Designed miniproteins, single chains, continued (2). Designs and how they scored, part 108

Each design is a single chain, and the fold is of that chain. pLDDT is the mean over its residues in the fold that is shown.

## One batch from the design tools (miniprotein)

Design m7750
Fold by ESMFold2-Fast:
Structure m7750 (fold): chain A 60 residues (1-60)
Amino acid sequence: SLYEKGRRIGRHLAREGVSPEAIEKAIETVAKANGYSDEDIKTLAEGAREGAREALQEAA
């Protein structure tokens, strides 16, 4: 699913030290460039936020 794809990307980027704000920006930029709908971009961004949150929690 798009949510799960976003979650994996968000987790990966957060582990590499990318901020949650930068992760959301990157997801929006790349998805828009690839012709995703606003709804799909929102789903990817929601997944990425959750993935980033998980990675930050694991780093503690």
Scores: mean pLDDT 82

Design m7751
Fold by ESMFold2-Fast:
Structure m7751 (fold): chain A 90 residues (1-90)
Amino acid sequence: MDAIRAQIADTQALIAQISDPADIQRVSPTIQRIASLAGITPVAITNRDQAIAVLDQVQARIDTLSAGRQANVAALIRTTRAQVQAILAR
């Protein structure tokens, strides 16, 4: 659990470095899939603050998820992190 929370927090820190709203839209579908797996009501993600807020909601609900859903969230967090790192490297 602590490892997943640390990965979410690190991903939020990377997202906070994105200045272009178009790059947020590139990662938005993966973040929305994470939210869906966490049982969070779908919301539009059009800027970095909205993306970070959705991940805060995921963080708050992570302990309520089954082990399988936690594993799927962790996998998608790793995918999101890789996408953001690729964006920031350009």
Scores: mean pLDDT 82

Design m7752
Fold by ESMFold2-Fast:
Parts: C-alpha cells; sequence; structure tokens
Structure m7752 (fold): chain A 55 residues (1-55)
C-alpha cells in the first residue's frame, strides 16, 4: 500500500484500523485452532502452548 498518497492523520487511522482487524482475525483463528486441537484429542499443555505462541 502506497501510504505517501494519504495525509498523516489518514495514515494513522489506516494503520490502527488494519492492526485492529488483523488482531481480531488472529484471535478468532487461535480460538478455532484451539477448539479443533482439543476435539482431536491433543493434550491441553500442547494446545495451551500453541495458543500462547499464536496470541
Amino acid sequence: TDLLSLTPKQQEALARGVSELLSHSVSKAVDITRDRLLEAGAPEDVVDDISRQLS
């Protein structure tokens, strides 16, 4: 993305919006992965470690 075409305020708003969206998407993906691993019978210690690393 060419940020030079945006004003400083618009660049800040875009960065915040993208960061918020990505953080929310990552959190949801981590939750889904955790649930799927637990359903598949993975040990809770392993699942917790993976969730911590992805969060």
Scores: mean pLDDT 72

Design m7753
Fold by ESMFold2-Fast:
Structure m7753 (fold): chain A 65 residues (1-65)
Amino acid sequence: NAQQRIDDLTAQAKIYEENAKAAERMAEGLAPDPELAKVTRDASEKYRKKAEELNAEAQALQDSL
């Protein structure tokens, strides 16, 4: 059903958002290695974008109901 899909997308978005926060904190600890810190920050940004995409899809499904 549509509600289950919305719930699943929202749950996945939350996981990606938490991963983004974890990666950002890890990047702060990696500041002495600027290349590794950059890769980790790039990963955080990608996780954040994924969360935004999943939330947008969930909202679109909700609006279709």
Scores: mean pLDDT 82

Design m7754
Fold by ESMFold2-Fast:
Structure m7754 (fold): chain A 93 residues (1-93)
Amino acid sequence: SAEKEEIIKAVKTHFPLSEEELEKLKNAKNFEELKEIVAEIVREYGEREGMEKEVIEEYVEKVLKAKNAEEIKEVLLELTVEIALRRMKEALK
């Protein structure tokens, strides 16, 4: 319960979520299902930001390999930093 709440809060903090995506996260039955939903959100967000498929799949794999809420939060933070750096590089061209 606490772990699920921490993950949902982290996802909401870093990514714009639809009501549908938020309901999927809330209705996840276990940690494995929760990771699959987070991985789907990561993939969709990475695609919207124009990230390379190979880079997106690396973050997806990191989410799926995560052992706890802390590791998921770390992956989400790494992804948001990557996106911020990408946006900064494009703005400087």
Scores: mean pLDDT 83

Design m7755
Fold by ESMFold2-Fast:
Parts: structure tokens; C-alpha cells; sequence
Structure m7755 (fold): chain A 68 residues (1-68)
């Protein structure tokens, strides 16, 4: 389940550092580690499910959902 969430984020979103504006690229295997090592990381994505939002919230990671 968590691997599916990470896969969905990797395929339909990207990570950006809120402080520097730098785009952070990570493979699905490194995605969780990348998020944990980058406390200013913000995940940008479209049509993320509540499960993905809850997962990111559990890691203390912010999400920008492009869908209204």
C-alpha cells in the first residue's frame, strides 16, 4: 500500500523545496528517504487521493494539489 502511494506520487507529481524553489528528483525507492531528508520539501501533484494526503501528512510533508 505505501509502495503504491509512493509510485503514484512519483508518476503524477514532483517534489520542490519550498525555501530554494529547487525541483528535487527521486526514484520511487528513494522517495520516502528524500522527503524525510528534505524538511522543506513540498509535493506537487494532481488528483491525489485522501490516502496519499494522509501519508504525506504522517511524514510532515506539505502537498500542493493542482486540482480545485
Amino acid sequence: MREEILRQISLMGYIKDEKTGEVIDASIEDLEETLLNNPNAVVHGIEFSQEIKDYLKSLGVKLVDVKA
Scores: mean pLDDT 73

Design m7756
Fold by ESMFold2-Fast:
Structure m7756 (fold): chain A 84 residues (1-84)
Amino acid sequence: LQAALEAARSVTSLEEVDPEVVRVAGELAIAMVEKAKATASPEEAKAVAEKAVAELEELAAAMSDEESRAILEETKRRVEAIAA
């Protein structure tokens, strides 16, 4: 996930970023939270979720478009539900 988020950040810094980048990063974040919940503790899953959400918020803020924000809000809801 780290490498994928770094790649997304690099793309974001180059020019207008496709909302698809936020969608892909969101799916990776969800997979990481699900893995943490299944293999670690609820506390660790929550920490992973909080970090992933913060990184997605940074990506969406850099894009400034409504579609990226909508993807972020949906992803946040899914991540929070999984981490609970």
Scores: mean pLDDT 71

Design m7757
Fold by ESMFold2-Fast:
Structure m7757 (fold): chain A 71 residues (1-71)
Amino acid sequence: GAMDVERARRLFAEGRRLLAQGRADLARATTIEQVNRGIATVLRGIGLLTEAGLLFRRAGDEEGAREAWEA
């Protein structure tokens, strides 16, 4: 339903933001602690994108699901 699509869009946007931020943090990391934080941010982003894809699929938006999982 509409609520699933709205939630999927929010998770997709946040997941992409975290994935991009985590990748940027990893590129700038100079300590093991910074690497671990960057990895945690990337994993959180992947988790949100996975959840967004499942919600898009549940709503019948197969294209949205593919975009989320290919991000």
Scores: mean pLDDT 87

Design m7758
Fold by ESMFold2-Fast:
Structure m7758 (fold): chain A 97 residues (1-97)
Amino acid sequence: MKQQAIDKLDAHLAKLKETSSPGIQSDLETVANIAKKILEQTDNPEDIERIVENTIKTMDALHNSSERQAAIMTTSISIRVIGHLIDGNMEEAIEAV
C-alpha cells in the first residue's frame, strides 16, 4: 500500500530533521517530495519498495553531508528524476532517487 511507503518516508524524514541544519532539512524535504512523485506513478510493489529503500539511503547521505554537498546532490537528483519522469523512464527515475 502506497500510504505505508509514504508513512515510512515521513517518519525517517522527521527523525533526520531533528539533527539537521535548516539547509539540510530543506534538502531532505525536497528528496522526500520527489520520492512521493515517483510513488504516484507506480502500483508495482517491487518498485514501491525500491523507491523507499533508495530514498532512505539518499536521505541518510544528505544528513551526513555538508550543506553545500547536500544542495548539489539534491539539485542533481531533482533534475535527473524530473527529466526521467517526463521521458517516461520509470526505472531510471527510481535509480536516480
Scores: mean pLDDT 88

Design m7759
Fold by ESMFold2-Fast:
Structure m7759 (fold): chain A 69 residues (1-69)
Amino acid sequence: MEPSLEEAKKALTELIKKKNPDAKPDDDVLDSLARMVQWIAKKTNESIAEAVDEDVVNRDLEARRKKLA
Protein backbone atom coordinates (compact mmCIF):
# COMPACT_ATOMS: atom_id res chain seq x y z
CA MET A 1 0.00 0.00 0.00
CA GLU A 2 1.27 3.47 -0.85
CA PRO A 3 2.27 5.38 2.30
CA SER A 4 0.94 8.90 2.77
CA LEU A 5 3.11 11.89 1.84
CA GLU A 6 2.22 13.51 5.18
CA GLU A 7 3.48 10.45 7.09
CA ALA A 8 6.75 10.54 5.13
CA LYS A 9 7.17 14.26 5.88
CA LYS A 10 6.65 13.62 9.60
CA ALA A 11 9.23 10.81 9.65
CA LEU A 12 11.76 12.99 7.81
CA THR A 13 11.16 15.96 10.13
CA GLU A 14 11.70 13.74 13.19
CA LEU A 15 14.90 12.28 11.71
CA ILE A 16 16.27 15.75 10.87
CA LYS A 17 15.40 17.04 14.36
CA LYS A 18 17.10 14.01 15.92
CA LYS A 19 20.33 14.65 13.98
CA ASN A 20 20.21 18.46 14.20
CA PRO A 21 17.61 19.96 16.58
CA ASP A 22 18.41 23.49 15.33
CA ALA A 23 17.62 22.55 11.73
CA LYS A 24 14.89 24.52 9.96
CA PRO A 25 13.98 22.22 7.06
CA ASP A 26 12.62 23.94 3.96
CA ASP A 27 9.10 22.72 3.11
CA ASP A 28 10.05 22.23 -0.56
CA VAL A 29 13.04 20.11 0.46
CA LEU A 30 10.86 18.05 2.82
CA ASP A 31 8.29 17.52 0.05
CA SER A 32 10.97 16.30 -2.38
CA LEU A 33 12.49 13.98 0.24
CA ALA A 34 9.06 12.68 1.27
CA ARG A 35 8.25 11.78 -2.34
CA MET A 36 11.56 9.95 -2.68
CA VAL A 37 10.94 8.09 0.60
CA GLN A 38 7.47 7.07 -0.65
CA TRP A 39 9.00 5.79 -3.89
CA ILE A 40 11.69 3.78 -2.08
CA ALA A 41 9.17 2.35 0.43
CA LYS A 42 6.88 1.31 -2.44
CA LYS A 43 9.73 -0.29 -4.44
CA THR A 44 11.29 -2.15 -1.50
CA ASN A 45 7.99 -2.94 0.25
CA GLU A 46 9.50 -1.48 3.44
CA SER A 47 8.12 0.89 6.05
CA ILE A 48 8.66 4.64 5.75
CA ALA A 49 10.98 4.50 8.78
CA GLU A 50 13.27 1.98 7.05
CA ALA A 51 13.18 3.84 3.72
CA VAL A 52 13.88 7.28 5.21
CA ASP A 53 17.34 6.32 6.52
CA GLU A 54 18.38 4.90 3.14
CA ASP A 55 16.89 7.84 1.20
CA VAL A 56 18.54 10.50 3.38
CA VAL A 57 21.96 8.83 3.03
CA ASN A 58 21.61 8.29 -0.72
CA ARG A 59 20.39 11.83 -1.39
CA ASP A 60 23.22 13.34 0.66
CA LEU A 61 25.74 11.30 -1.35
CA GLU A 62 24.11 12.24 -4.68
CA ALA A 63 24.05 15.94 -3.72
CA ARG A 64 27.76 15.82 -2.86
CA ARG A 65 28.54 14.11 -6.17
CA LYS A 66 26.60 16.76 -8.09
CA LYS A 67 28.47 19.59 -6.37
CA LEU A 68 31.86 17.98 -7.09
CA ALA A 69 31.04 17.21 -10.72
Scores: mean pLDDT 64

Design m7760
Fold by ESMFold2-Fast:
Structure m7760 (fold): chain A 64 residues (1-64)
Amino acid sequence: SAADARMRQLLAKLRALNARIAALRDRGLTADPKTKAAITAEMRALLDEAVAITKEMVAISRAK
């Protein structure tokens, strides 16, 4: 169904975001304080995007 196709697309986007967040977290472990602050800000933005995606996924699942 179109809903199933949308869910697969959202899941793929969420996986990509989580992979990037994990990479940034690892990079942050060895970064200087200034670079770590920039990484933290980028991680925050990516986490907000992940929350938006999960909310849409929940809405689609509830519509079934």
Scores: mean pLDDT 86

Design m7761
Fold by ESMFold2-Fast:
Structure m7761 (fold): chain A 107 residues (1-107)
Amino acid sequence: MVKVLGAYADARFDTLVVKVKVEKSGTYTVEAIDRNGNVLGRGTVDLEAGTEAYLGAPAPGLKPGDIYEVKIIDEQGNVVAKATVEVGPIDANGRAEAKILESKEEN
C-alpha cells in the first residue's frame, strides 16, 4: 500500500512533488495530471519498503490555485494511490505548499 503524506510545488522548475510512504520495495512512477485530464509529466524512482520519499513530476506553467491529480503507479503498472492537490501561494523562493484536497490508497 502507498500513502500520500504531503505535497508541494517548486515553481522555479515547474515541478509538483508528493511525499509518499511505500510498504513494498520497487520502482514507482508519479504522474501529474491537470484539471482537464491531461498527463503533464512523469517521474520514476526506486523506493524501499517502509521509507518516506519525495516523488516529482513536471507540471509546466503551474501557478497558485491550480488543481492537479497525482497518480502513483507501481512497477506492474497498477495505480496504487491517487491524490488531488491545490497549489498554494508561491513564496519568494519559488516554493508553494500544496493542499491535499482528496487522497485514496488503492490495492
Scores: mean pLDDT 84

Design m7762
Fold by ESMFold2-Fast:
Structure m7762 (fold): chain A 73 residues (1-73)
Amino acid sequence: LEELEAQIAASTDLEEKLRLRRLLSLKQLSTTPGKIEYVNSVTGKVTVFDSAEAAEEWVDEQNKLAEQLRKLR
């Protein structure tokens, strides 16, 4: 949890801050010990989650938002 809070504080990009805050919320909700590292196959970016379900849900939400933004133009 504190790792994500530190990353949020260190980030200057608003998009990245919102993304990290969402991860923090998912991490708190999962409550499952044992962190999962998600590596984006396209960007190579590594993100840490408390559960595989939280990681998958976060990726799905990001994809849905991107698709809706493209649909709305």
Scores: mean pLDDT 63

Design m7763
Fold by ESMFold2-Fast:
Structure m7763 (fold): chain A 95 residues (1-95)
Amino acid sequence: SLEEQLKLVEEVIRKENPDISDAELKEIMDIFLELNEKYGFLSLPRRELELFVRAMIRLSKRYNIPLSEILKKFLEKDPKFATELAFEITLVENP
């Protein structure tokens, strides 16, 4: 369900970023709803959604950019960002 997928996203973000504020988390969840409307991201299988969220968090940490800004870059279809995301997904899948 949509609610179960949103809960999974929140759990992954809180686990990887325990210091995240409730305000930042709300902004991120709002962006995930927009990503779902445009690309169907919350319709992905659980494993694929988890890998995507973890890859986005890795990019955020690697470049010291807030996760919300990383998600906005993806929403805008930045081609450089798409290449970096593909690399981070491979590192999350094969640590």
Scores: mean pLDDT 78

Design m7764
Fold by ESMFold2-Fast:
Structure m7764 (fold): chain A 62 residues (1-62)
Amino acid sequence: SREAQVAQILKLAGAPADASEETRALAAELLDAIRAGNSVAMQAAAKRLLEATEAERAARAA
């Protein structure tokens, strides 16, 4: 399912299990880019997802 694929992307990106709606949306955007075969969109979405994941971890550690 799409939800299972999004969950797998979140795990691979190192996102927390209870990741925010925003971080989950970025993972879904990356999935859509992968399915479309759009390398530019994939790189942009992956960068945003990693930044959001790092920001969530930093916020929880502070």
Scores: mean pLDDT 82

Design m7765
Fold by ESMFold2-Fast:
Structure m7765 (fold): chain A 61 residues (1-61)
Amino acid sequence: AARAVAIAELMREVAAAPRPGDTAADVLRAAGLDGAEARAAFRALAGVDPFAAVDAVLAAA
């Protein structure tokens, strides 16, 4: 489904990015999700804000 694909692509971007010192904004910029329209589209597809999703992954790492 589109939601699962969007989440998988974002998680791939998170996995590829250097983690120490990276912010959610840095990861989202690399994924092309730093724009307001792209963030809104991701929320509509994934059901979660991409900043919150990336912050949770970075905090868990």
Scores: mean pLDDT 64

Design m7766
Fold by ESMFold2-Fast:
Formats: structure tokens, C-alpha cells, sequence
Structure m7766 (fold): chain A 60 residues (1-60)
């Protein structure tokens, strides 16, 4: 899946830096604050379900 391609650490989460890079590769230019809104736990990473939901929206 696309999640596995962007999970650089293989730990099952995406860092905010990788999420921002991913969104920029799709032609978006989000701010760090906008990317941080997807970090519901405040731990600096985004889980698989949140990332896959973003993929479904952004891939259209």
C-alpha cells in the first residue's frame, strides 16, 4: 500500500515531516500547523488509518 512506501521507519506510523513531504508530492503546500492537525495523539506521528483517509481524499 502507499502507506508502506511512506513509512520510512517501518514502525507503522508516518512522521509529520514525511506526511508534509507526501502532501507536497501531490501538489499541496500545507503548513506545519495544518499537518499537525492530523496528529490526534500529539506524539508527532500519524497512524495508518489517518494516513489512508488522507490518501483516499488526496488521490482524487
Amino acid sequence: SAFDEWDTDGDGVISLAELKAFLRSLGFDPTDAQVATFDVDGDGVVDRETFEALLEVASR
Scores: mean pLDDT 72

Design m7767
Fold by ESMFold2-Fast:
Formats: C-alpha cells, sequence, structure tokens
Structure m7767 (fold): chain A 92 residues (1-92)
C-alpha cells in the first residue's frame, strides 16, 4: 500500500505534477507511521518506551522534514517532492 503510493508519486514527479506527487507521498508517510505505531504497541512496550522510540525516529528525519517544508514555502515543489521521496523510502 505505501509502496503503491510511492510509485504513484514517482510517476507524477516524472510528469511534472509536483502537487499530486506530494499528496501521494503524504499518504505513504501516514501509512508507514501507522505501521510503526502498530508494531511498537504489539511489542508490549510501555507508553513511555513507545514515546521515546518515536522521538528517536522523528529526530532522525527532522532535518529532511525541515528542508522539505522550506522548499514548499518557497514554492520549490520539485525539491520538496525529491526530499520527501528520499525520506519515505528510507522508512521502508
Amino acid sequence: EAKEYIEKAKKYLEEGNYKEALEYLSLADALIRREIHRRLRAEGLSAEEQERRLRELESQFLPDTKKALEARKEGNLKEAVEIELESVEKML
């Protein structure tokens, strides 16, 4: 499912449709995050331990998230797509 959204995002990127590419990357990111949350809960970790591991994961991707957000604010949607695509593929 997440991989299907990534493939759609790649196709839209090739077509120059950056807005649609970003929408599909957002959907892929949401699905990957939901799966991470599901796995942490299934491991029987305490709420405190789950929160710590989530913060560690978020801190690893924080620089990429900030760069993508700045690119979006500057209207450089192509760069935003490329950064978000790399970030999402690292999470697979």
Scores: mean pLDDT 78

Design m7768
Fold by ESMFold2-Fast:
Structure m7768 (fold): chain A 85 residues (1-85)
Amino acid sequence: MVEAEVDREDPERGWLRGRAVVRERDGVLTFELFVHDVERAGGSDELRVLSERHYRTVEEVASPLSRETLEQRGRALAEEALRAL
């Protein structure tokens, strides 16, 4: 299991966070994507999650992928989802 997070500032929606969780088991990849609307806490750099959307996809693969490849694919998925909003 690997996780990748990407943050984007949107002029209309404020700060958005995409988080992708990627799992591989027995030649099956599962991608879970969470999109969060976030807010900065007053007087702090900490982001607070205001809402969450959850998406899930499944893909079959012929051979196991490296951790680095899973992280790269997860990050790309999170970035794409934030751009599509």
Scores: mean pLDDT 65

Design m7769
Fold by ESMFold2-Fast:
Structure m7769 (fold): chain A 94 residues (1-94)
Amino acid sequence: SAANARIAALVQEALLLLREAMARADPELQRLLAELAGLFSEMLRAIGDGDEEKFRELLRRAKELLREIRARAPPDLQPLIEKVEEILREIEEI
């Protein structure tokens, strides 16, 4: 569907932002960012499988993990984390 294509594009954009943040993050924050990237990859698979329930659960987990990441992120990484939050909000509204 057009909605699934848009969600996939948004998740891919978020993954690029996470990769940039990981390059600049400390090891513990890199671990959390990698975990979030894993959830995004699982969300793409759930979309492909048509598993809406799993997608909703993964989105919930991604939002929780992102709150933890934001609380730990240094000021220079906050703009990248905020862009990922904006992307997740846009996905939730689709």
Scores: mean pLDDT 88

Design m7770
Fold by ESMFold2-Fast:
Structure m7770 (fold): chain A 87 residues (1-87)
Amino acid sequence: GDDDLYDRAMSLIKKAEELIKKGKANEAQKLLVEATLLAMKITNPEQLANILKRLEELTDKLEQQPTADPILLGVVKLSIAVLKATS
């Protein structure tokens, strides 16, 4: 159900954040794409809002890093746009 999708999506975002801290942008990007695909199936508006908030916070963190991977930043921004368009 939505709770399982939400827990999986949030777990993937958390793992992606850990990979970003380790400089593994390509691996983080793959997990963020998987999290977005799971989040697109969520119909609970509160759970979707929480995922969007987490991705927006990640965008802010990446924009503050002078060495942030521009492709990774683009993937996070695209994920936010897709989720907002499908809600």
Scores: mean pLDDT 85

Design m7771
Fold by ESMFold2-Fast:
Structure m7771 (fold): chain A 86 residues (1-86)
Amino acid sequence: SMKEKEKLLLKALVHLISLNAQIFVAERKGSISPQEARDMRLTLDTVRKLADELRKMGEDKAAEKIEKEAEKAEKKLKELEEKAKK
């Protein structure tokens, strides 16, 4: 239903905002712990699953926008993870 689509979209956006805020804080610190990296990866996985569910419900434009933002967040997270290995 439309109400269920709106709930999924809201959940995806809330998780994406939280992930981007965590990445922003980590970038400012210049480091992440292994636990922070795991938590961010779990949030990223959740965002992608919600985007997939939106796509299955015919919300292709919303899913594509969320997927693009998730890919952008993943690139930043990978950079933080690589810096943490040194």
Scores: mean pLDDT 86

Design m7772
Fold by ESMFold2-Fast:
Structure m7772 (fold): chain A 69 residues (1-69)
Amino acid sequence: SSEQAKLAGERAREEALKAGMSEEQAEDIQLTVSRAENPIVAGILARMQALQYTDEEQAERIQRAAELA
């Protein structure tokens, strides 16, 4: 649902900020993830977007946060 996608985006944003990403980078990830309609897709989108800004380890944490929504 759109509500689940919104929560996935919010969780991905929080994890991105914890990883030391800027507010702008975290918002970019949130917007990308919030358009996903499936938890698996939300995780994949979060990981791919995060990899533009951070390493694989941090991207995996952000992916997991999105999937847990």
Scores: mean pLDDT 83

Design m7773
Fold by ESMFold2-Fast:
Structure m7773 (fold): chain A 59 residues (1-59)
Amino acid sequence: TVVGELLRRGLITEAQVAKAGKELVDRGIDNPTPEQIAETLVELGYITREQLEEARRRV
């Protein structure tokens, strides 16, 4: 997954993934997809758009 690639590269932490997932659940998304989590990581400022696009190319 794109989130797995970001974790593998050390660009994010498990704690940041958990925070992004909680943010989506708090917005009413009970089962966030990896893509929704990845977009939320950009919104929260944990990664850049460029880092997300690079990770997408590797999965």
Scores: mean pLDDT 82

Design m7774
Fold by ESMFold2-Fast:
Structure m7774 (fold): chain A 95 residues (1-95)
Amino acid sequence: SDNPYFQKGMFHESEATLYLMAATIAEKEGDLESAVKYYEEAIKHLEEAIEYYKKAIEESTDPKTIALAEAAKKAAEEAKEKLEEKLKELKEKIE
């Protein structure tokens, strides 16, 4: 899709993926403080991706772009919910 909002959404999803990778490595190394920080950054980038996908849906008149943005938004919302549950469990282990 050549829609600039959809492209920005995809950029933020790629950033979330990198932070998720960093969080997983930190957790495996026992650095729970860094893992929490990286999971929080991944969630923030997913929130940004969701907002850009909403803008792509709102501003686009192309049915294909709208369908792709709706699918990407749903996937990002599901990923965010999963990471929020993971972060909650991880914070409970630190307390």
Scores: mean pLDDT 90

Design m7775
Fold by ESMFold2-Fast:
Formats: C-alpha cells, structure tokens, sequence
Structure m7775 (fold): chain A 83 residues (1-83)
C-alpha cells in the first residue's frame, strides 16, 4: 500500500514506474522491485513498533515477522538476479 511508504521509497517506486514506461525494465522486474520496497517498508514499521512494545510475547511475534520478511526479501532478490 503506497500510502504507508516513506518519501524515499515512494520516489524509488516512481523511478521504477518511469523505467517500466520507457521499456528499460520488464513488468516482472517492476513487480519484484516493488515487492522488495514494500517488504523493506514493512520491516522499518515493525522495527519501530518493536521499540514501543514491552510484552515479551509480542516482541517474539515481531521478531518472527522480521525474520520472515528478511527471508522473503532474499528470495525475491535471487529471483530478480536470475532475470
């Protein structure tokens, strides 16, 4: 969701959209790059949330989500590199 992206990430999405429009990248490359940016934004939000929570169970849940996001980003980067 674009409204939850940082100004820097929004600018990166706009640059990717412009490259796609010019035919410099494929729609698949655009989708994968956008997925990485969205995942990185979610990671930043979860890291900020973790600093505010005091419940150990909630911290463990956030840590598990952060691990899943990092693994997902790595997988998408590998797929992008294979294109």
Amino acid sequence: HMSKLSPEDLEKIRELAAKRERGEITPEQFDLESEILNAKNLKKLLEEQRKRVTDPAEKERIDAQLKTIDEGIAAVKERLAAL
Scores: mean pLDDT 80

Design m7776
Fold by ESMFold2-Fast:
Structure m7776 (fold): chain A 66 residues (1-66)
Amino acid sequence: MEEEIAEAVKTFFKAVFGAEAEILSVEILDENHAEAIARVRGRTYRATLLFNPETKRWGVVSVKLL
């Protein structure tokens, strides 16, 4: 589960910024919600993720620069 969330975050930042994200932490809030802290190009972001039960995939729904 943490690995799937980390992969979703890395995929998001690679697609949006063209850069590899370093995952600093993953927190599972409930069955459908998670947060991750990632470092990308020297900046730290909080990513919020939602689990899609139809696709069985985690997706990044928002990111905030810390």
Scores: mean pLDDT 84

Design m7777
Fold by ESMFold2-Fast:
Structure m7777 (fold): chain A 81 residues (1-81)
Amino acid sequence: DDAERAARLLQEASIAAEVLRETDPAGAEEIERLVREAEEALAAGDYRRAVELAQRALDSGRARLSPEQLAEVQRRVEEAL
């Protein structure tokens, strides 16, 4: 459902922000801000907004990460989720 999808996207986005922080701290902070907004929406029961914000956070992360960083994010996501 949307709540489970939002939670998964949030975890993926958080991992992407951690990896991105090494090369683009400002980009990582932007993703972390979107993650916090999505978490607030999820806590409020606004699952549609939570999914939209979490997806935006993840998409922003993927656009900023190098191919090597994307591979590292995928590896960590597979281990965590």
Scores: mean pLDDT 84

Design m7778
Fold by ESMFold2-Fast:
Structure m7778 (fold): chain A 83 residues (1-83)
Amino acid sequence: MSYVKQLEELAKEARELAEKYPEARDIYEDGARFLQSMADTAQLLVDRGDGTGAAMVASMGIGAYESAKREAEEKLEKYLSEK
């Protein structure tokens, strides 16, 4: 339950960032879709009693999103540094 909520919350944040930063919208939208997919998978694993699998999926989803945020931030920094 906590893992699913965490992934859904991050997906909501990614959607909000996509609206706020249109220059990196593609990265944030892809991140939001990925996080939602991971949340759905984690819920399925929890429902089957596979707490270890759910934790692993959540860890993977969070790690991938942190990587995507870094890429988005680099893209935004490059955009803002161009005169």
Scores: mean pLDDT 81

Design m7779
Fold by ESMFold2-Fast:
Structure m7779 (fold): chain A 66 residues (1-66)
Amino acid sequence: GAADARKAAEAARRAAEEGAGGAAVATSSQYVWDATGGNPLGREGIAAGKAGDAERGAELAVQAAE
């Protein structure tokens, strides 16, 4: 639900801020994508995280959860 999506997006944001890397952001963005029922921004966050762009991935995950 919305609360689960917001929690996962917050985890992605914290992972990016703490320098945990794109893989951690991609994992958290996957949970946002699942919790939102396939919001495209969540999928883009996964792709950005996998490409190593942790900051962009986290921004997209937060937008998907809104």
Scores: mean pLDDT 79

Design m7780
Fold by ESMFold2-Fast:
Structure m7780 (fold): chain A 93 residues (1-93)
Amino acid sequence: SEKEKLIEILKKFMDKVIEKVREYARKQGLSDEQIEALVGALETFYNSLIETIKKKSVEEAKQIMKKVIDSYKKNFPELKEIADEMKKEIDSL
């Protein structure tokens, strides 16, 4: 379904966000415990977002996902390329 494709796109994007957050946190000297807490918070948010997408229409889900992607892109410029690619995939559905 289109919703299954949207969830797959979201998983790919969030995996890249988590990877960059782990890398950044280690460079800032955070402990492994602090890094795991930060990743756990992101995973909790991500799971809530998946449940929201499941309950919304395909059109509403696309709008929500693009807003989330744009928010991360604004705060993490290094994610710009992957964010732009994911938005193109969403628009192709």
Scores: mean pLDDT 84

Design m7781
Fold by ESMFold2-Fast:
Structure m7781 (fold): chain A 85 residues (1-85)
Amino acid sequence: SEFDKKVKELEELIEQLRQLAQQLRDIDPDTAKDLEDYVGYLEKQLKKAKEVSKTNPSIAIQRLDGLIGDALLIIQGTQQRLQQL
């Protein structure tokens, strides 16, 4: 389903954010911590979206799209910063 595809996409982005946080831990511990906190936030929001999908799949998909968009921007910004080091 569309919802399942968006869940998988967000889960892949969460894993990418975890890898970036691990890479930054010794270089920029404050940014690493912010990324770890953001991962925790995304996991909580994903759980909420799964609950919402049981009654309103359209709203759940819209919420996932927003989370995916935000996660992509954070990943892009973090990768650009790393390339400049």
Scores: mean pLDDT 89

Design m7782
Fold by ESMFold2-Fast:
Structure m7782 (fold): chain A 95 residues (1-95)
Amino acid sequence: FGSELQLLGLTKRDLDAIEQAVREGDDDGVRLILEQQVRTLSRVAEQTKDPSYKQGLELAREALRAVDAGDYERALALVRELVDLLEQHVKSLNE
């Protein structure tokens, strides 16, 4: 449970950092954060074999592709969807 809550906290911090980087026009910063997020979710998905983390990894990869296409609105929407997914996953573990 603690590791799931920690990952949720890190992902929320990543969303805040991405929103700030987008507002500042820091395209390299946005890409760096998303690349780190993909690496983290890839490792967690491999270790846990949990479908929620596999879905999260796919959302993070799609967000990175959106950034490569210059679609920052889609990238932010996908990261918010990732936060919602992980939040629901943590909530299911707490119920």
Scores: mean pLDDT 83

Design m7783
Fold by ESMFold2-Fast:
Structure m7783 (fold): chain A 85 residues (1-85)
Amino acid sequence: APLIELPEELRKFLELEKDTVTPSELIEALRNKVRELRLLSEEDPNIADLSGTPLGEILGVDSIDLNDRAAILRAVFAAGARLAP
């Protein structure tokens, strides 16, 4: 699977030591950070409420479905991530 190169701001926020991650590693890091910061919606535990949060500012979204891999990757690429060769 191709590796994803993360922008520095997102890498630092997720506390990752590597600039490049697999899609699965990225999704796991996001889920762990959302859980740590208690950003999960009380109405739907699959949805992270990012409104007014630093993570929401980095990703440019007010909410994200943590079960929607395509939505997570779209938000991360919109935030400046790119495929590594």
Scores: mean pLDDT 81

Design m7784
Fold by ESMFold2-Fast:
Structure m7784 (fold): chain A 77 residues (1-77)
Amino acid sequence: LRDEAIEELDRAIRAAEAGDVEKAIEYLRRARELARQLPEGGREVAALSERAIEALEAGDVEMAIQLARFARRVLER
């Protein structure tokens, strides 16, 4: 579950870096859903994933990547 959430965040970061905004949002939605099932750090990661989706929808790809990277670091603790 935690490893799956990290994998979806990694996919989202790669898609965003490649300019595939639609795929990045899809992977962030999956990461958010997985994070909601985690007892520790789940709320923080879900919130960061939601903010990253909002950043992508606003055209702020750099902010979305930074938020996704922060979410990934939360899960590595």
Scores: mean pLDDT 84

Design m7785
Fold by ESMFold2-Fast:
Structure m7785 (fold): chain A 95 residues (1-95)
Amino acid sequence: MDQARDLINQGRYDQAVQLLQQQISQQPSSDGYTMLGNAYRLMGRYDDSIDYYNRSLQMDPNNSSAYSGLGMTYRRMGRNDDSDYYFQRSRDLRN
């Protein structure tokens, strides 16, 4: 997980996706799916990003980071009402 996050922070999205796909195939996790969603969002692949955040939320409905990721992705798509909804959900879970 930490190595994948570092790769994303360095802009090495293809390497991060490969590492995360490998990790998830061996041990699926909500955080792993959230990281994939983050990588795809930063690559501009918004449909893939949304799919992975939704998979994260199927594993852990309380993953505030996945809701934040959905909010950021919908904002980049110009879907401001959806964006505001998911950012509010993320904030509510961090109380």
Scores: mean pLDDT 87

